Designed miniproteins, single chains, continued (3). Designs and how they scored, part 115

Each design is a single chain, and the fold is of that chain. pLDDT is the mean over its residues in the fold that is shown.

## One batch from the design tools (miniprotein)

Design m11995
Fold by ESMFold2-Fast:
Formats: structure tokens, sequence, C-alpha cells
Structure m11995 (fold): chain A 73 residues (1-73)
């Protein structure tokens, strides 16, 4: 959660990046709710949530890098 929070603050004025972060947060919350409903252990649930956040952050960082490269020429 802290990494998505960092990106949300760093890119607070970028509407496109903010929408992607909001989508990522909703995806993580939906996954957490599903895993809780299915009785997945707290340890396994945390591992899955951490892995999902890393994938979302990596995709966001790649998108941001491409956006910056396009803006720089």
Amino acid sequence: SSELERLAEEYKDDEEIQKLIETGRRTIQALEDQLKARGVSPEERQRMLDNTERLIVDQLENFIALKKAKAAG
C-alpha cells in the first residue's frame, strides 16, 4: 500500500496516472475481499496482496517511464 501511496502523492496532478492508481487500489481491495471471503490464511493472503501490488506498481512505473520518455522527445 505504501508504494501506491508514494506514487499517488508524487503524481497527484496527473489525472491519467491518478486513474490508474485508483484502478490498482480497487483491484487490490477486491482481491483482499475475495481472499477473506474464501477463508485464505492471513499469511497467504498477505503474500498474494504483496505480489499483486508489486505487479501493479511495476506496470505503473513502466507507464510513467514511457510517458516521460514521450514528453522528453
Scores: mean pLDDT 85

Design m11996
Fold by ESMFold2-Fast:
Order: structure tokens, then C-alpha cells, then sequence
Structure m11996 (fold): chain A 99 residues (1-99)
């Protein structure tokens, strides 16, 4: 059902949000936090795509690319800020998918 697919993506989002936040809270380097977040976003994009949420998948891949661009520019303050907003977005998105 549609609700089962939404619940599967919601669970993935919540886990990714928690993993990213844990890495931020542990004081990991911004480059490591960024690279990890890229991995988590791409994993969720693949899951979203497999579940038929193409628009969601595209959005997640775009966010991943934005983090990659910030790392390439060595804008590590923006990487940390953007990754924090990504963790929040995934947590909020998880709640929205379960609604």
C-alpha cells in the first residue's frame, strides 16, 4: 500500500537524521560530517526511487550535490550548517510521511 511505502521511507529518514545528528554531536570534522550526509542522502534517494517517490529522490540527490559543492569550495561552516538543516529536514519529513 502507499502507507506501507511511506512508512518505510519515514523509518529510513528517521535513522539517517539520528545518524547525522550523532556525528555532529560527537564533534566530527565538517568534511567527515558532509561526506557522511552525502552517503545518507544518496541511500535515502535510492530507497525513495525504489518506492516510486521520484520527486523525493531527485530532491535528496540535489541536496547531496549541494553538500558536495560546499565541500569542494572548502566552505566548512556552510557544510556544518547545511548538514544540520538536512538532519532537521529528514526528521520533519519522517513525521510528515507517517501523518
Amino acid sequence: SMQQRRNQLAQSYQQSSQNIQSMIDSGSPSSDIGSFSISQLNQNADIADSLGFRGTSIGLRRRSQQIRDLIRRQDYDSVRSFVSSTSDMLSDGSQDLQS
Scores: mean pLDDT 89

Design m11997
Fold by ESMFold2-Fast:
Structure m11997 (fold): chain A 85 residues (1-85)
Amino acid sequence: GEITEKIRELGEKAAASKDPEELIEYLNELSLAIHDAFENEDEESLKESLKVAIEELERLIETAPEGAKEGLKEALEYLKEQLEK
């Protein structure tokens, strides 16, 4: 869906970011897109969006600066718990 593709695009943009300010902006937009999925998607679409968000966050953690890793790991854990419910 539109939200799922937006999550993927924002994850890719965050991973490509060379500037910490740009990274923070994309991470904030990614957070809003994930929130939009929780509020507005049905259960099946939400599960797809969560799977994509988990995949993108796992990629981001591999390349993120140390200061961002803790928040990304906490977000990843939360999304995994929501998917497994």
Scores: mean pLDDT 80

Design m11998
Fold by ESMFold2-Fast:
Order: sequence, then C-alpha cells, then structure tokens
Structure m11998 (fold): chain A 110 residues (1-110)
Amino acid sequence: SEEEVKQVIEEIRRLGDRAIEAVRRGDEEEAIRYVDEIHRLAVEAFKKFVSEGDYESAIKVLEAAIRELDRVLRAAREAGLDRVALHAEIQRGLLGIMIGVAKLLKKKSE
C-alpha cells in the first residue's frame, strides 16, 4: 500500500510536469488531456484505497493530484490559456469534494 501510494503520486507528478510542458508549448489540447489523466488516475487510486479501508492513502493521492492541478492552473493562467485553466479548476474542485468525503469516512472509522 505505501509503495503503491508512492508510485501513484510519482506518476501524478510526472503527468503534472507533462501538462506544464504542454502549456509552455501552447498545446491546449495536450494540456487538457494530461489534466484529465491526472483526474482519472487519482479517482481510480482513490476508489481502490477506499475499498480497502485505507482512507489515509486515498486522501494522500487526492492531495497530490490537487497540488499538480494547482500547478497547471497557475501555469495556464500565466500563459493565457483560459480553457486549460478552467478545466484544471473544475477537476481540482471535484477532487476537493472527494477529499471531504474521505475525511468524513475516516472520522467515522475511528
């Protein structure tokens, strides 16, 4: 579980770096694809860890994804890529809701 969490977080970070590189090139479609991939990977890992009762790992993965989406959002705003910025902001908001749910479930299991 701890090793799996580290691997997922590292993959999310690499996807964030790829999204920022796409933003720097002005490749809006590629940047959005990486933002979507970060979200999908985070949601998949979240569902797995929640199914195992590992709420701490589920929260850590979502927090890592939000951190990368915040980085992409800042880069997109600086580059004037409003569509990428909006997409990252929406995905970040959705993951934030999921963290709230995971924290509530963790509290009930204590």
Scores: mean pLDDT 89

Design m11999
Fold by ESMFold2-Fast:
Structure m11999 (fold): chain A 91 residues (1-91)
Amino acid sequence: SVPARELPPTMPAPPDPADLARARELYEEALKLREKAEELLPKLDDPKVKEEFEKLVKEANEKIAEIAEKASAEALAALERELEAERAAAA
């Protein structure tokens, strides 16, 4: 049996699993946009490439902001924490 226990005040409550799943999908889209932008870094000497880079960065940032509005700010924070933990475990 899993007993219910109160979380300490220094630790935020975990977000709703559905909100976390939504946040993960939106974050994955933002990451793909950021990866495309990073691919353009060696070609930033071309003004057209620079414009595309700036557009991709803006779109990625807008997707991240959208997570806080559509899922929750807590889901975004929890997702960032989970991704950092997964990175540490993989290293």
Scores: mean pLDDT 70

Design m12000
Fold by ESMFold2-Fast:
Structure m12000 (fold): chain A 89 residues (1-89)
Amino acid sequence: SAAAEIEALLREALAERAAASPLPAEEREREVARAEAEIPGLVAEFLAGLARLLAEGRTLEELLAAAEEARAEGIRAAELGIRVLRVVG
């Protein structure tokens, strides 16, 4: 399902950030566990928001274009957003 694929992308991104983290191992493990617990809720909110935008007449192409503009402006979260939007298209 799209939800499962998006959760996998978020867990992958979290693992990459955790590997680059300067935090001590025990502290990093606690932060990762906390972030992992939030993932299903974030995915549900994202999908609900996306469904609303599509119902209002926005297209995935428009949303991808906006995310690409955000990435060009240096917004790091925009790259993950583009990957997530491509899963649902």
Scores: mean pLDDT 81

